# Designed miniproteins, single chains, continued (4), part 7

Each design is a single chain, and the fold is of that chain. pLDDT is the mean over its residues in the fold that is shown.

## One batch from the design tools (miniprotein)

Design m12209
Fold by ESMFold2-Fast:
Structure m12209 (fold): chain A 107 residues (1-107)
Amino acid sequence: MIDEIIKLSPEELKKLIEEGFEQALRELGGRWDVDEDDLLGVLRKRAKEGNVSSLAALLYLLYQRKDFESMEKFLKEMGADDKQIEEVKKKLEEMEKLIQESRPPSA
């Protein structure tokens, strides 16, 4: 699962993150004004159940919060080594750079 995230292109990772958030929000009753702690709880639960989209969304949310301690702890619980954790961080950074480069609205 972690290796699958590392092998994704930045565009594929972005789509997977969007799918993970959509699924988690649907589980929380489809409300868009959801508490962030409830969202994190659902994403963490689904990621542990083997849902790759939920794992991607969880890691991105933690990355956006700069909560690297929680991200690293969760990845270690999932069986990641230090090298895999650094590769995940690098992949999220590459995706964020792609989003920043696309910041002028394309259409």
Scores: mean pLDDT 75

Design m12210
Fold by ESMFold2-Fast:
Structure m12210 (fold): chain A 58 residues (1-58)
Amino acid sequence: DLVERLRKLSREERIELVKQALIEAGVPERDAEIGARLLVAQHDDRGVADALLTLRSL
């Protein structure tokens, strides 16, 4: 589900999705931007999906 969604998004859309998840988790916006870009650059769609699920978990 999430992996299929990520495969259909552009690189910048994936970065924005991760950035927003980091901000919601309490990361400052500047650090969230840098972290999201690095995470998307260093991981495949599965790795990005796993990180998003971790950030959004209770």
Scores: mean pLDDT 78

Design m12211
Fold by ESMFold2-Fast:
Structure m12211 (fold): chain A 61 residues (1-61)
Amino acid sequence: MELKVGDTGPAVARVVAHVQRRHGLPVTGILDEETRAAIEAEGLPSDGVFDEATAAFLAQL
């Protein structure tokens, strides 16, 4: 997949870390298997690439 945003960046990593903490996962800010499952549980795409709209949505968490 192509990165619409170009890079996930520190802001997206921070949101990922927030999801990890909410689901009792290690807070790494990295999209590993467990983190992808947690994002899926939130009803969000977890394919490892965030579209601009998805990144903006996560930033609102």
Scores: mean pLDDT 61

Design m12212
Fold by ESMFold2-Fast:
Structure m12212 (fold): chain A 68 residues (1-68)
Amino acid sequence: MENLEKAVEAVRKGDVVAAFQYLLEALKEDPNNAEGFNRVAEELAKLGRTSEAQAVIDLARALGIEYK
């Protein structure tokens, strides 16, 4: 949970690299963490970084992570 909160905070600060690092740490604990990918993509989209938000979604799909 803490790693997901740090990833979201990093996105809000514009530090996409740090956001991905925290998201990867969260995935080491739960490899099917679709919520983490969705949360990061949503925050990127809110900042107008739509291409980066789409890249996060595409990465999760490539890793076989399920969505609803």
Scores: mean pLDDT 72

Design m12213
Fold by ESMFold2-Fast:
Structure m12213 (fold): chain A 66 residues (1-66)
Amino acid sequence: ATFTDTQLRTMVMRAFLAGMSLDQLYAVFDAGDLDDDTRARFRSIARDVYTNMSRDQIRAQVAQIQ
């Protein structure tokens, strides 16, 4: 896979702030455009961000990412 965990986490946090639900994000990953390893890592990171982080924490982290 060409994506790092930091890149995947950034994409997930941006999707959250764009108003995407976890189910919508999973549907995009399950479309088969990613290899199994990348999809599994993405799903794990998505679950962590959506269940364990507040909106304010996500906003603060994304503001520091270019």
Scores: mean pLDDT 77

Design m12214
Fold by ESMFold2-Fast:
Structure m12214 (fold): chain A 98 residues (1-98)
Amino acid sequence: KEKEENLEKFRKLYAELFDEFLEKLEKIVEDLLAGKITREQAIAKIKELVEEFVERLKELAKKYTDEELYKQILEEIDKGKPVLLDAAVAKLDEALEK
């Protein structure tokens, strides 16, 4: 029961963290389209945002999951991080084309 309650809390906090990530990503795209930052600056900000998201996600997993699930989450983060970064940069390039 306690383990289930911790997993529910992890899922809720993960969803909140991802929503915050998307909001910050949208702001970077907005600033780029408004001419407030360059593409190079936007990419640098996205790299920082992905690193911040990954580190905060690792902290949540460490706090609210058991050792076995935590190791699985770390493996998924390591595999997913470059995919997330590539997708975020592709979204910038798509926004600039339109």
Scores: mean pLDDT 83

Design m12215
Fold by ESMFold2-Fast:
Structure m12215 (fold): chain A 82 residues (1-82)
Amino acid sequence: MKISKAQILEAIWRAPKEGLSAKEISERVGAKSPTRVRYHIKKLLEEGVPIEYDEETRKYRLSEEALRNPELIEEWIEKLKE
């Protein structure tokens, strides 16, 4: 299955407060490996998506500011489908 940046962003958006590791995201989106997830997250960051990484827990989450604006997250997901 081809994994999209939109699927990765949606998984992070629906994450619990502590976020999701690359492995947990790969399991949720059906990716073959966490390496593919990390590659897509890197591309999302290059496009300006506000994703934060916690080095202590090794988990990804959206910024608190982004989480307060679900409409902006939905706009990012739609833009990533194009």
Scores: mean pLDDT 79

Design m12216
Fold by ESMFold2-Fast:
Structure m12216 (fold): chain A 93 residues (1-93)
Amino acid sequence: LKERLDEADRRVGEALTAAGDEELRRRYLELMRLAETDPERAAREASREAREAEAAGDRLGAAAALVALARALLRLGREEEAEEALRRAEELL
């Protein structure tokens, strides 16, 4: 799971660079840092942002939020939920 999460993180970073979306990149990095320091809050915020991005048809925004969600869930020991979030992110990448 960790190796797949690290690969998804690399793919999101590459896609953000290609898209030139500096605002989304900053928010993604913020959520990823939050996943390390406050994983419960990161999971709530990332879950909400993933839903909002999906509703808006924002595939890259949804993928970024889902990768951050997977990292937070993995930190919380919620491995099955982390794997599902990661699977959804991989489908968007």
Scores: mean pLDDT 87

Design m12217
Fold by ESMFold2-Fast:
Structure m12217 (fold): chain A 88 residues (1-88)
Amino acid sequence: SKIQKLIDLLSSKSPEERIAAIEELTSLIEEMSDEELTQVAEALAKLVKNEKDEKVRKKAREALKKIVDYAAENDKYEVIEAANKAYN
């Protein structure tokens, strides 16, 4: 799927490609299924935890916040739980 390809790009060796993937994932939040939201939230939480590039880490953190806020507004608490487990 497009979402899975973007998640894979979060592991790119290029910081620019990782940022582009984060921005595209953020633009697609409202179009994601609950399963896709969970997968993206987990991937972004892991990226925030392990990312060494400050600009990429900041973008990942902002994107994760947008997903968590969207999940909370739509009572998708399983997405929030998955993000918290992946971050810790």
Scores: mean pLDDT 88

Design m12218
Fold by ESMFold2-Fast:
Structure m12218 (fold): chain A 69 residues (1-69)
Amino acid sequence: MSSIEVLEEALKYAKEAENMEEFERKLVRLYLESEDYEAMRKIGKLVKEAENKEELIEKLEKLIEEEKK
């Protein structure tokens, strides 16, 4: 799985999750499946910076745009 695919999957999980706890559970599974430690490290930083799920989604979308450049 490419780093962009990992970030896009995380964005999908953030949109589908009802709350941050559900998102974090889905993120653990993504970590085990992807083995992309760099992408997961970037996602972890955004989780710490985001005050809520809506901000997390916005930050993930921006990170994906930056990685596509």
Scores: mean pLDDT 78

Design m12219
Fold by ESMFold2-Fast:
Structure m12219 (fold): chain A 112 residues (1-112)
Amino acid sequence: MEEARETLEELIEAIREGDFERAKELAKRLAELLKTITDPDELKQLLRELARRVVELILTSDDLAVVEAAVEATEIVFNTVLSTETDPEVQLEAEIELGIVRIAAGVHRASL
């Protein structure tokens, strides 16, 4: 749990700083850490937190490369969760949150 939260923070910082290669590595690491979470409520909370932080990063960035990296990192994490999760409520949460990130990115790209 704590390691997943720390990795999430490092991921957001890497994207914001333009270290996109490190962002991909951290997204893959976060995805693997999320697979170890057995409590569906904790997993849903972390997915919501990641989506919220990514949406905030997207909406406050003037750099299209940062927006694209944020979407890519989110897709790595959420697609990994969706491919391995068996809890239908967690699956639904992941699909909703990924949809929100994609919509935010699409709207923001149109305003840049």
Scores: mean pLDDT 85

Design m12220
Fold by ESMFold2-Fast:
Structure m12220 (fold): chain A 110 residues (1-110)
Amino acid sequence: EAAELVAGLMLGLAGVSREEMERWGLSPEAIRIAELARAGRLEEAREAFVREMVRVWRAEEERNGLPARAEEELRAAARETFDALLEAARDPARHPELRAGAEAILRANA
């Protein structure tokens, strides 16, 4: 789910451990993206995040019978989301806020 990928990225950027992400029941893909982001491997994290977000959104369009959006539109939206979260994470004082936001997303979508 798109919300899970976003929450995973937020936890990774906030420095949350793999063990804690596993306790939240995050997918292997969400954990991998989070670990790449936490390690500062931002280009790899961004590309993995964009790929997985597009895959999830395509599955949602198919499941709900929605018209297919252009791939570049989906990729652009995913990049914008990644960049906004990365910008927020540049201030370490915001890491508790990112963590709390991620946990709220995961509880709401449980």
Scores: mean pLDDT 85

Design m12221
Fold by ESMFold2-Fast:
Structure m12221 (fold): chain A 68 residues (1-68)
Amino acid sequence: SEPSKEQLILQKVFELLRQLLAGKITREEALKEFREFLESLGYSEEEIEKLVKSIDKFIDDVLAQAAA
């Protein structure tokens, strides 16, 4: 069966986090790619802003725990 939008979002978040932690992309690039991904899924600008803000906070929490 086809993955849900929530599953696709989680997969994309983990992909971007792996690239960010590996130093392959910047936080700004990760958030830009995430925004473009949500646009491709048909989310409204308001929904995209809320999701991007949530992921930005999640990245902040992950990086704080990693203490790199």
Scores: mean pLDDT 82

Design m12222
Fold by ESMFold2-Fast:
Order: C-alpha cells, then sequence, then structure tokens
Structure m12222 (fold): chain A 87 residues (1-87)
C-alpha cells in the first residue's frame, strides 16, 4: 500500500515536470488522476493522515498548474513528493 502510493506520487511528479518542459496539459491531467488514486488509497487503508494532507496539497497545486500553465507548480509538486516519501 505505501509502495503503491509512493509509485503513483513519483509518476505524478515526473509527469508534472515533463508537462513543464513540453507544455502538454494532458500530462498534468494524468498527474491529477494519479494523485486522486493515491488519495483514495490513503483514505481507504487508514493510518496515513500526514500523507493525505500532502497528497491533497499536491492535487491543489496540479489543478493550479492546469489553470495557469505556470511551471513553478511542477517544482512544488516534486518537493511535496519527496516529503511524502520520507514518511
Amino acid sequence: IREEIIKKVREAAELALKAAETGDKSLVEKAIELIEEAIELARTKGGLPEALKILEEMRKLLEKMLETGDKEYAEKVAKLAEELEKL
């Protein structure tokens, strides 16, 4: 379960960084889907309240990236992914 969440979070961060390089908004949309899947895993398996907070912030930043096209949000998402992996 923890491994599955970390895998989805890493993939989402990689897609966000790739979207920042290419301008491909579909990669941001896919990253949002991966984070939503990770949130569902964190909620249904319990015992991950700190991970859930980080995941919800990552989703918010990705939604802002999709709205604005601002590359800075990708770096913030990647940093949050690193923090989640340390939990």
Scores: mean pLDDT 83

Design m12223
Fold by ESMFold2-Fast:
Structure m12223 (fold): chain A 68 residues (1-68)
Amino acid sequence: SELANELGKRAAEALLAGDYKTADEIFKQAAKLGIAREAGMAAGMYALSQGDNEAAIKGNRMGLEYDK
């Protein structure tokens, strides 16, 4: 949970900056740890808190996509 929150925040910051490569790398790391879905939810919540609905949706979708 704590690690998923940290990875999610970093992924959201990358998405907010338009750095999709870094976001992808973070979600691949989260997938290897079995926490991609949780990281995606955390990224979505963080991006939403920053006022970016599109980044929030993208973070959640990436978390779900990498969950497999």
Scores: mean pLDDT 86

Design m12224
Fold by ESMFold2-Fast:
Parts: sequence; structure tokens; C-alpha cells
Structure m12224 (fold): chain A 105 residues (1-105)
Amino acid sequence: DDEVRQLLQRTVENLDYIIDLLKKNNAPQSAIDQIEQIRQQLVDLLNDPSATTQELLDQLLQALDQVSNIIQELHNEGKLTIKEEIELMSMVVLQRMGALVLRKS
């Protein structure tokens, strides 16, 4: 439970970094709004004492998949450089791997 909640908290912090980078790069407001909504959903989940470890992990994995899709779409639209896409995707991949490891434990 503590490790899952720590991973969720770290994911929220990583999403703050992604949002800041997107704002600095003048990414579409719709993309920024989508990631801010995902971030808020994870914050609300983290603050829910009734949320089970399984629910936390499943919602985290869904959130990471949604963020991954947004990053890939922004790169395809020419709104992110390949370097920026690699940096942001590396963060998403590491969080996803962490969630999958904890799910198997």
C-alpha cells in the first residue's frame, strides 16, 4: 500500500513536470487540460482512503496509457521535438514498469 501510494505521488509530480514543459512549448490548451484532468483524478484517488491497492494500480496504469497517447499525438502534430518526446515517454515508461512490478507483488 505505502509503495503504491508513493508511486502514485511520484506520478503526480512527474505530471506536474510534463504540464510545465507543455506550457513552455505552447502546446495546445486541450492537451494541457487533458493531462491536468488526469493529474487531478490521480490526486483525488490518492486522497481516497477507501481506494484499494488494486484500484490504485489499475487507475494509475490507465492514466499512464492516456498520457502516453497524448505525448505521442503531440509529437505527431509537431508540437514536441523527438528529444522532448523521449524525455517525457521515459518518465511514463518508468512509472508504468513500477506499477506492473507492484501489481505482481
Scores: mean pLDDT 86

Design m12225
Fold by ESMFold2-Fast:
Structure m12225 (fold): chain A 65 residues (1-65)
Amino acid sequence: MLSEEGKQAIAETAKRVAEGDDATDAATAAVVYGDQGRLDLAAEMVRREAGEGAEAITETLRRNV
């Protein structure tokens, strides 16, 4: 289960590597699927939303699970 600190770290990373709706959608995917323990699915969904920014967001998720 992700902590509030982990969710904030994911949101901040998404804002640094993507803009607007892409950042929000990527952060939401990471939190929703990451909180479910579905890290591979979280990474796939984040990549769809953030593209090149996906690795930074996924790494932040892995460090906070």
Scores: mean pLDDT 78

Design m12226
Fold by ESMFold2-Fast:
Structure m12226 (fold): chain A 97 residues (1-97)
Amino acid sequence: MYESKEFQFDVVTALALIALSIGLLAAKRANDQETVELLEKARDEVAQASDAGDYDKLIETLKKAAEELKTVSNQELGDETARILEILRKKLEEIKK
């Protein structure tokens, strides 16, 4: 859909930050401090990878965040956020080609 791999990278980054922000809002409303801390760290790592333009680091960050989110006690929130991050990771791997 996008003409440039760079724009596709930026779109994936923006969507990851949106997904993590939605998860953060839900976790804060649920008073789930463990999930809040995981999501805040993931947001910081996504922003850092984006600033560096580092495709591999962003792929690794999304994969790690998704795996950690599968282990949180709020399973619905964790699973939903993890699924979005996995979709975005796969899209980023396709863009890198």
Scores: mean pLDDT 83

Design m12227
Fold by ESMFold2-Fast:
Structure m12227 (fold): chain A 84 residues (1-84)
Amino acid sequence: MAEKYREEAEKALENKDYKKAISFYQKARSVKKDPLEALELDLEIVRIVKKYMEENPDQVTEEDRKRIDAYEAYLKEKIEELKK
């Protein structure tokens, strides 16, 4: 199921629907049983979203940037906690 959510998130990114993409990333995370693996996957996906935003700054809102930056920070902190 996580792979399907990842594919749907990538399609949403192609359509510049970052809110929908973030929603699918959250769904992908929820179906992973290993929390560390889930968070590392989400962090990798966030990097793709941020690169897309960087390449298309004229089509990205300030709200979209704040949402993804907050999510990236959250993932980094949780990954560090689980590695202890």
Scores: mean pLDDT 74

Design m12228
Fold by ESMFold2-Fast:
Structure m12228 (fold): chain A 94 residues (1-94)
Amino acid sequence: DDLIKKYEDILPGLATGYGISSLLVTKAIIKAHEGDLEGAKKYLEQAVEVIEKYFKNNPKIQAQGLYQLSKLAEEMGLHDLAEKFRKKADEAAK
């Protein structure tokens, strides 16, 4: 909690969103490598929430981040999740 608050004071908004989403993506990759696809899915869904919250006013960046998460989910074999993220990215790009 203190670390996140300190990080927001130093790198508010977009930079904080990228930092947190990158950490969640790293956790998802670790879980996938351990064979925990359910854990990987949960961390990817959390990364989507972070991108949607921190890039709400930056539709191009939001769409780009969501497309990257869709591709990563596809590479992990999480096809339904990949389609869900792609649809969110398409909506953000409109």
Scores: mean pLDDT 78

Design m12229
Fold by ESMFold2-Fast:
Structure m12229 (fold): chain A 64 residues (1-64)
Amino acid sequence: MELSPESQEILDKFRKWLEENPDLSEEERHTQLGLALQELAARGASVDEILKVNKLMLDDIDKL
């Protein structure tokens, strides 16, 4: 799945944060997901790209 470098950076930051914080509640994980998507929108990511990143982040949370 091809993401822009900026979207990939935000996804990588989110994944690293999940790895560094394994004892987080589901609410805290969803809050961080929301903040990451807000940063993507602020950087001018397309709606389609935001939806792709959201799906990847939700899949990452569901595996924990």
Scores: mean pLDDT 80

Design m12230
Fold by ESMFold2-Fast:
Structure m12230 (fold): chain A 80 residues (1-80)
Amino acid sequence: SEIEELEKLGEEALAEGERAKAAGDLEEARKHYREAVLYYGIARGLLLIKKAVGLGSEELEEKIKELDEKLARAEALLKE
C-alpha cells in the first residue's frame, strides 16, 4: 500500500540519517531526518484522509498513533 511504502521510505531515511550522524556528517544527517519527517507526515496525512471519508477502524487509529510516534521521534532528531 502507499502508506506502507511511505513508512518504509521514512524508516530508510531515518537509518541513513543515523549512519550519516555516526560518520560525523551532520548536514547529511539533517537532510535524511527531514526526509523521514516528510515521508511519515505524508503517510499520516493519508491515514487522516481515510478516517475523514469514513474508512476509519481500530486498526486505522492504531496506525495513526504509530505514525504520530515515529514522526515525533524524527522531529526530535531534527531539533538536536
Scores: mean pLDDT 85

Design m12231
Fold by ESMFold2-Fast:
Structure m12231 (fold): chain A 70 residues (1-70)
Amino acid sequence: MSKQQQIAALQQQADDLAAQAQELIDRAHELKALSDKDPDKYKSELDSANKQADDSLKNAAKLTSEALKL
């Protein structure tokens, strides 16, 4: 695989992860409103959504860094 193809593939994967993180952020906004009314029911799901969004953004940043090294 060419260096340009490797860079393009890593950038595409990073963009896909950023899009997934945005969906999780939108979900977390909904869960935050619910958690403000009933934290015992929704706090765990809110924390899970925030963690998954953070993990996806960190993975996207790693892929972008790998693309820059090529």
Scores: mean pLDDT 82

Design m12232
Fold by ESMFold2-Fast:
Structure m12232 (fold): chain A 57 residues (1-57)
Amino acid sequence: SETTILSSTWVTGPTREQALQQAQQLAEQLRRENPGADVAVTQVDDTTFQVVAYRRE
């Protein structure tokens, strides 16, 4: 099966907590914009998160 990446964005903040808050807000927006897609939030470093919206086909 193939995986289609719909969106991939890095979110950075001055603290882990602020970066995570921004990443979660983006994730919720992507879930609303892409019904039926999965959205993953992954910590990249202390203050950076990657937000990926994807579909498994």
Scores: mean pLDDT 84

Design m12233
Fold by ESMFold2-Fast:
Order: structure tokens, then C-alpha cells, then sequence
Structure m12233 (fold): chain A 78 residues (1-78)
């Protein structure tokens, strides 16, 4: 549906914002803040896929960025 697609696009845009914030906090050594932003990005991507009823190449690529960033931040935090 057009409404679901528009909502999913908004959620994906918000997830991208949180990924960029996660990367920024990681560069600053603020690993707890980076982790929180990656967790928020993951939640937005999950909701986007639910509304779309499927994954997309864009969502799959963003999930890989989130998973890698989350892993690095967790490892850096010890």
C-alpha cells in the first residue's frame, strides 16, 4: 500500500540518521551512545520490513552496517 511504503521510507530515513550518529559517537569513543543509536536503527529497520512485508536490498545493506557498527562498539567497550 502507498501509505505503508511512505511510512517505511520515513523509518528507513530515520534508521540512516541513527546509523550516522552511531558512527559519529564511535569516532568520539562514546561507545554506549553508539550502541544505543545502532539499536534504534535496528528497531526502525525491523518496523520498515514489517510494513513492507519483505526486506529490500537497501534495508539489507543498512542492517549489515548496523550489525558491523554494533559489533565494533561492543568490542571497543570491552
Amino acid sequence: AAADAAQAASLIATAKRHIELGKQYFKEGKYDEAIKHYERARAYLDEAERLLGQTTPEVAALRKEVDEGYKKAKEAKK
Scores: mean pLDDT 87

Design m12234
Fold by ESMFold2-Fast:
Structure m12234 (fold): chain A 81 residues (1-81)
Amino acid sequence: MPSLEEQLEAAERAFLAALFREPDEVRERVMAIVTEASRANTEEAYQAALAELRADPRVSPETQAAAEAYFRALLAVRRAQ
């Protein structure tokens, strides 16, 4: 079984891959939302960030799903510490 840290690295790579398929303006917006949520690093902040990403029709379903997986991995690593 991959470690929580390995799962986080995989989720981050998948998120970045999805993000770099987006137009520049969408990528910048998603990065700002995800960066702010990551600084707070709480379940509440990640839920709010996911709601904001899902409300923006410019954000692809692939990027939304990858962001959700990335936030889940971040929380799992933090909760294990």
Scores: mean pLDDT 84

Design m12235
Fold by ESMFold2-Fast:
Structure m12235 (fold): chain A 107 residues (1-107)
Amino acid sequence: AAAEVERVAEKEFTANGVPVTVSVYRVTRADGRTSAVAVVFDKETGVLLAAASASLDADASGSGTGGGFTVRVEARRLPDGRTLVTVSVYDANGNLVAKVEVVLPAP
């Protein structure tokens, strides 16, 4: 199978007066492995600031730091087989500036 990328969530926010977007993608690789990828970018310039990923094939987490932000992705399997993906974005001082939650269907 070919690799597939699907945007599953997006949130705009403002940090230190700068408009910023966090976008969350589900990535299915050619071998069938799946991951959630969160990307933080400057809304005006389109420049990538920070990114993180977590596997969707098990409970997993990942974090990445860049552009004055830390982004964390957590994937947790729910009792009904769905996966809750939580994306948290922190500023350089450790303050939570954005949170996105999305529930993905069972694999």
Scores: mean pLDDT 84

Design m12236
Fold by ESMFold2-Fast:
Order: C-alpha cells, then structure tokens, then sequence
Structure m12236 (fold): chain A 92 residues (1-92)
C-alpha cells in the first residue's frame, strides 16, 4: 500500500539521519541541518500517515539513544533529544 511505502521511506530517512549523526565527515551544523530536514519531511506528510510515521521516527531515535546514547558526544545526544521533541510537537 502507499501508506506502507511511505512508512518504509520514513524509516530509511530516520536511519540515514542516524548515519549522518554518527559520521565524522559532517560538521555539527550539517548534522543539525539533517535533523531539520527529517522534521520538515515528516511535517509535510499527509495527515492519514503523519501520526504513525512520526511515532515510528521517534521510536527509532529513542531506541538509538537507549542503545548508543552513552557513546555519543553531549552535542550529538542533545541534537537527537531536541529532534525527538520537535517530532512530538508535530503530533499536537
């Protein structure tokens, strides 16, 4: 279904953000830009898929923080936490 395809793309986009965050090839400013692009992408989704897609992205990011948060710099950890907060606001 179109909904399943969109949810798979959201999962991939969230995982790509995590890869950018973990990469040493991107500056902190570029990592912040990647976070903004993820939030913008999810904010533009149709209402019929938006809630489920946003919840999926939050779940992936919260799992990442739980499993790898202690290995992240304070700046990277804060960026993930702020991204989760911005995503939660999309549900309001």
Amino acid sequence: SMKEELLERVKQATEDFIKVLESNEFSLEEKKKAAELLVELLGQLPEEVKEEAVKLAIEILEKFLKEKGDKLSEEKKKLVEETIEKLRKLLE
Scores: mean pLDDT 88

Design m12237
Fold by ESMFold2-Fast:
Structure m12237 (fold): chain A 68 residues (1-68)
Amino acid sequence: DAQARIDQLRQQLMDILGVQTDAQMRRVARIFRDNGRDDMARWIEQAIAGDANAAQQAIQALTTPAPA
């Protein structure tokens, strides 16, 4: 169901970022924003808020080799 999907995507994103908590994810989002990746920072923050689509977009951006 939707809750299990959100939980799975959040865990996958945390694993990719090498973090264990939502607080650490917010810190990583700040680092992305400071490096000009406002898109990534927004997706991570929305994923923390329970947006499965934002979590998926962040995962795709981190794992797909493509020009920005």
Scores: mean pLDDT 80

Design m12238
Fold by ESMFold2-Fast:
Structure m12238 (fold): chain A 73 residues (1-73)
Amino acid sequence: SVEEALERVLRRWIAGLDPDGKRITIDEALEALKGVVTREELLAFDKDGDGYLTPEEALELLRRIHERARAAR
């Protein structure tokens, strides 16, 4: 499905930001998604409040961005 294909692409992209499989910083995610999200939105997806996004949290954020883009049509 489109969702499965998107998840695979996003996981590869996330691995490019964090090739060691650690966490992505809010600043790294903000730069990669510049103009699409705010820092406040990224912090809302930081479920642990530690200033980092896991690959799973980053994937969920990108899914929400896609939903928002569809709603804006």
Scores: mean pLDDT 65

Design m12239
Fold by ESMFold2-Fast:
Structure m12239 (fold): chain A 74 residues (1-74)
Amino acid sequence: SSSRLQQARQHVLQAARLLEAGDVAGGLQHLDQARQADPSIEDDVDSIKALAQTDRARAVEAARELVRRLEARL
């Protein structure tokens, strides 16, 4: 379980970096990988994916907040 949380955290962190850099497609792919590693974050991932299409800065902040929440579970 902690290894899956670490995998999900790594993918969300990479998604935040890619979204910040303007690579929306790459960010969305890493969000999907994070959801595969930890399906419990599906709703968070779907929210961030929706934000990435309309407000990239908010999507980055939401992804960073998800990283913090996943770190708290480790």
Scores: mean pLDDT 87

Design m12240
Fold by ESMFold2-Fast:
Structure m12240 (fold): chain A 80 residues (1-80)
Amino acid sequence: GPPEGGEVVKKAMELAKKGLELALEGKGKEAFELVSEAAKLLSGLKASGEGAAEALKGMGEKLGKPEEGEKAAKEVRKAA
């Protein structure tokens, strides 16, 4: 199929990282939209608010900043 797995995953990770940054700035709505776009790239489906929150928690853990991931998840849950 036309999707390039490696490039799609890279782009999705970049969107998730930017979403984490926006959520930490209190921009939960914008963070949710970016994480939803990342989920759409990986699965073709938009993320739920809880799904986006869990993705941000996982991103925080991968970056060695689990507390920032939890804070970002809370902001996305408020905005979703």
Scores: mean pLDDT 75

Design m12241
Fold by ESMFold2-Fast:
Structure m12241 (fold): chain A 65 residues (1-65)
Amino acid sequence: SLDDIYEQTLAEIDRLVDDPELRERYKAIVESLKEKYKDNIDKFKQLADELLEQVREEVARRRAA
């Protein structure tokens, strides 16, 4: 369901992002996407997965620096 994808995405952000400010910024983006695509679960899932990939890349970049 949309709520399951939302909760799983937020949990993954909590796992990946140690910085509280960055964590809250990414969570706000997820909430915005959920509201915008509440009637299109497939599109929300696609964009949430893309966001998580961007989060993983940013975290890896910061660790490598």
Scores: mean pLDDT 83

Design m12242
Fold by ESMFold2-Fast:
Structure m12242 (fold): chain A 70 residues (1-70)
Amino acid sequence: SMSDILDDFEERVRQVFDSDLSPEERQKKIMEIVNEFLKKLSTLSQDDQQKAVDQASLILQQIAAERAAR
């Protein structure tokens, strides 16, 4: 389901940001997660694919903002 795909995406992104990685390694891992996420979206309707992309973008921005906060 879309919720399962988004939950997996969030968990993997959070694990990357929780890891003691260099900025370059972090960027590479995030790119890999995004590519896997996009592949999983092919199982969904076009409307759900668009919603999932929008939600994934917000999740990534939120996690990045949380890590930038003290």
Scores: mean pLDDT 82

Design m12243
Fold by ESMFold2-Fast:
Structure m12243 (fold): chain A 91 residues (1-91)
Amino acid sequence: SRLAELARRMIELMRELGMRPEVVEVLERALAAAEAGDEARYPALSAELRRVHAALTPEELEKLREAAIRALLEDPETRAEAEELLAEEAA
């Protein structure tokens, strides 16, 4: 459930950062299927996620990374890991 909450927050941050709606929608559908345990949808969603990821621009990859780091910083259990990742970027 915490991993799902983290993923949901990351998706919200991706929207705020201006990620394309189609990228966000695929991630939301994947999260919903995972939370529901709807394994019948996993092969199609996995293929769609791989296709979408392959089509991301460098700017979109950076937005994805920023959203992930911000979401991790908001959770006390993952905050230290996110701070370490940010320190590595600054070095």
Scores: mean pLDDT 78

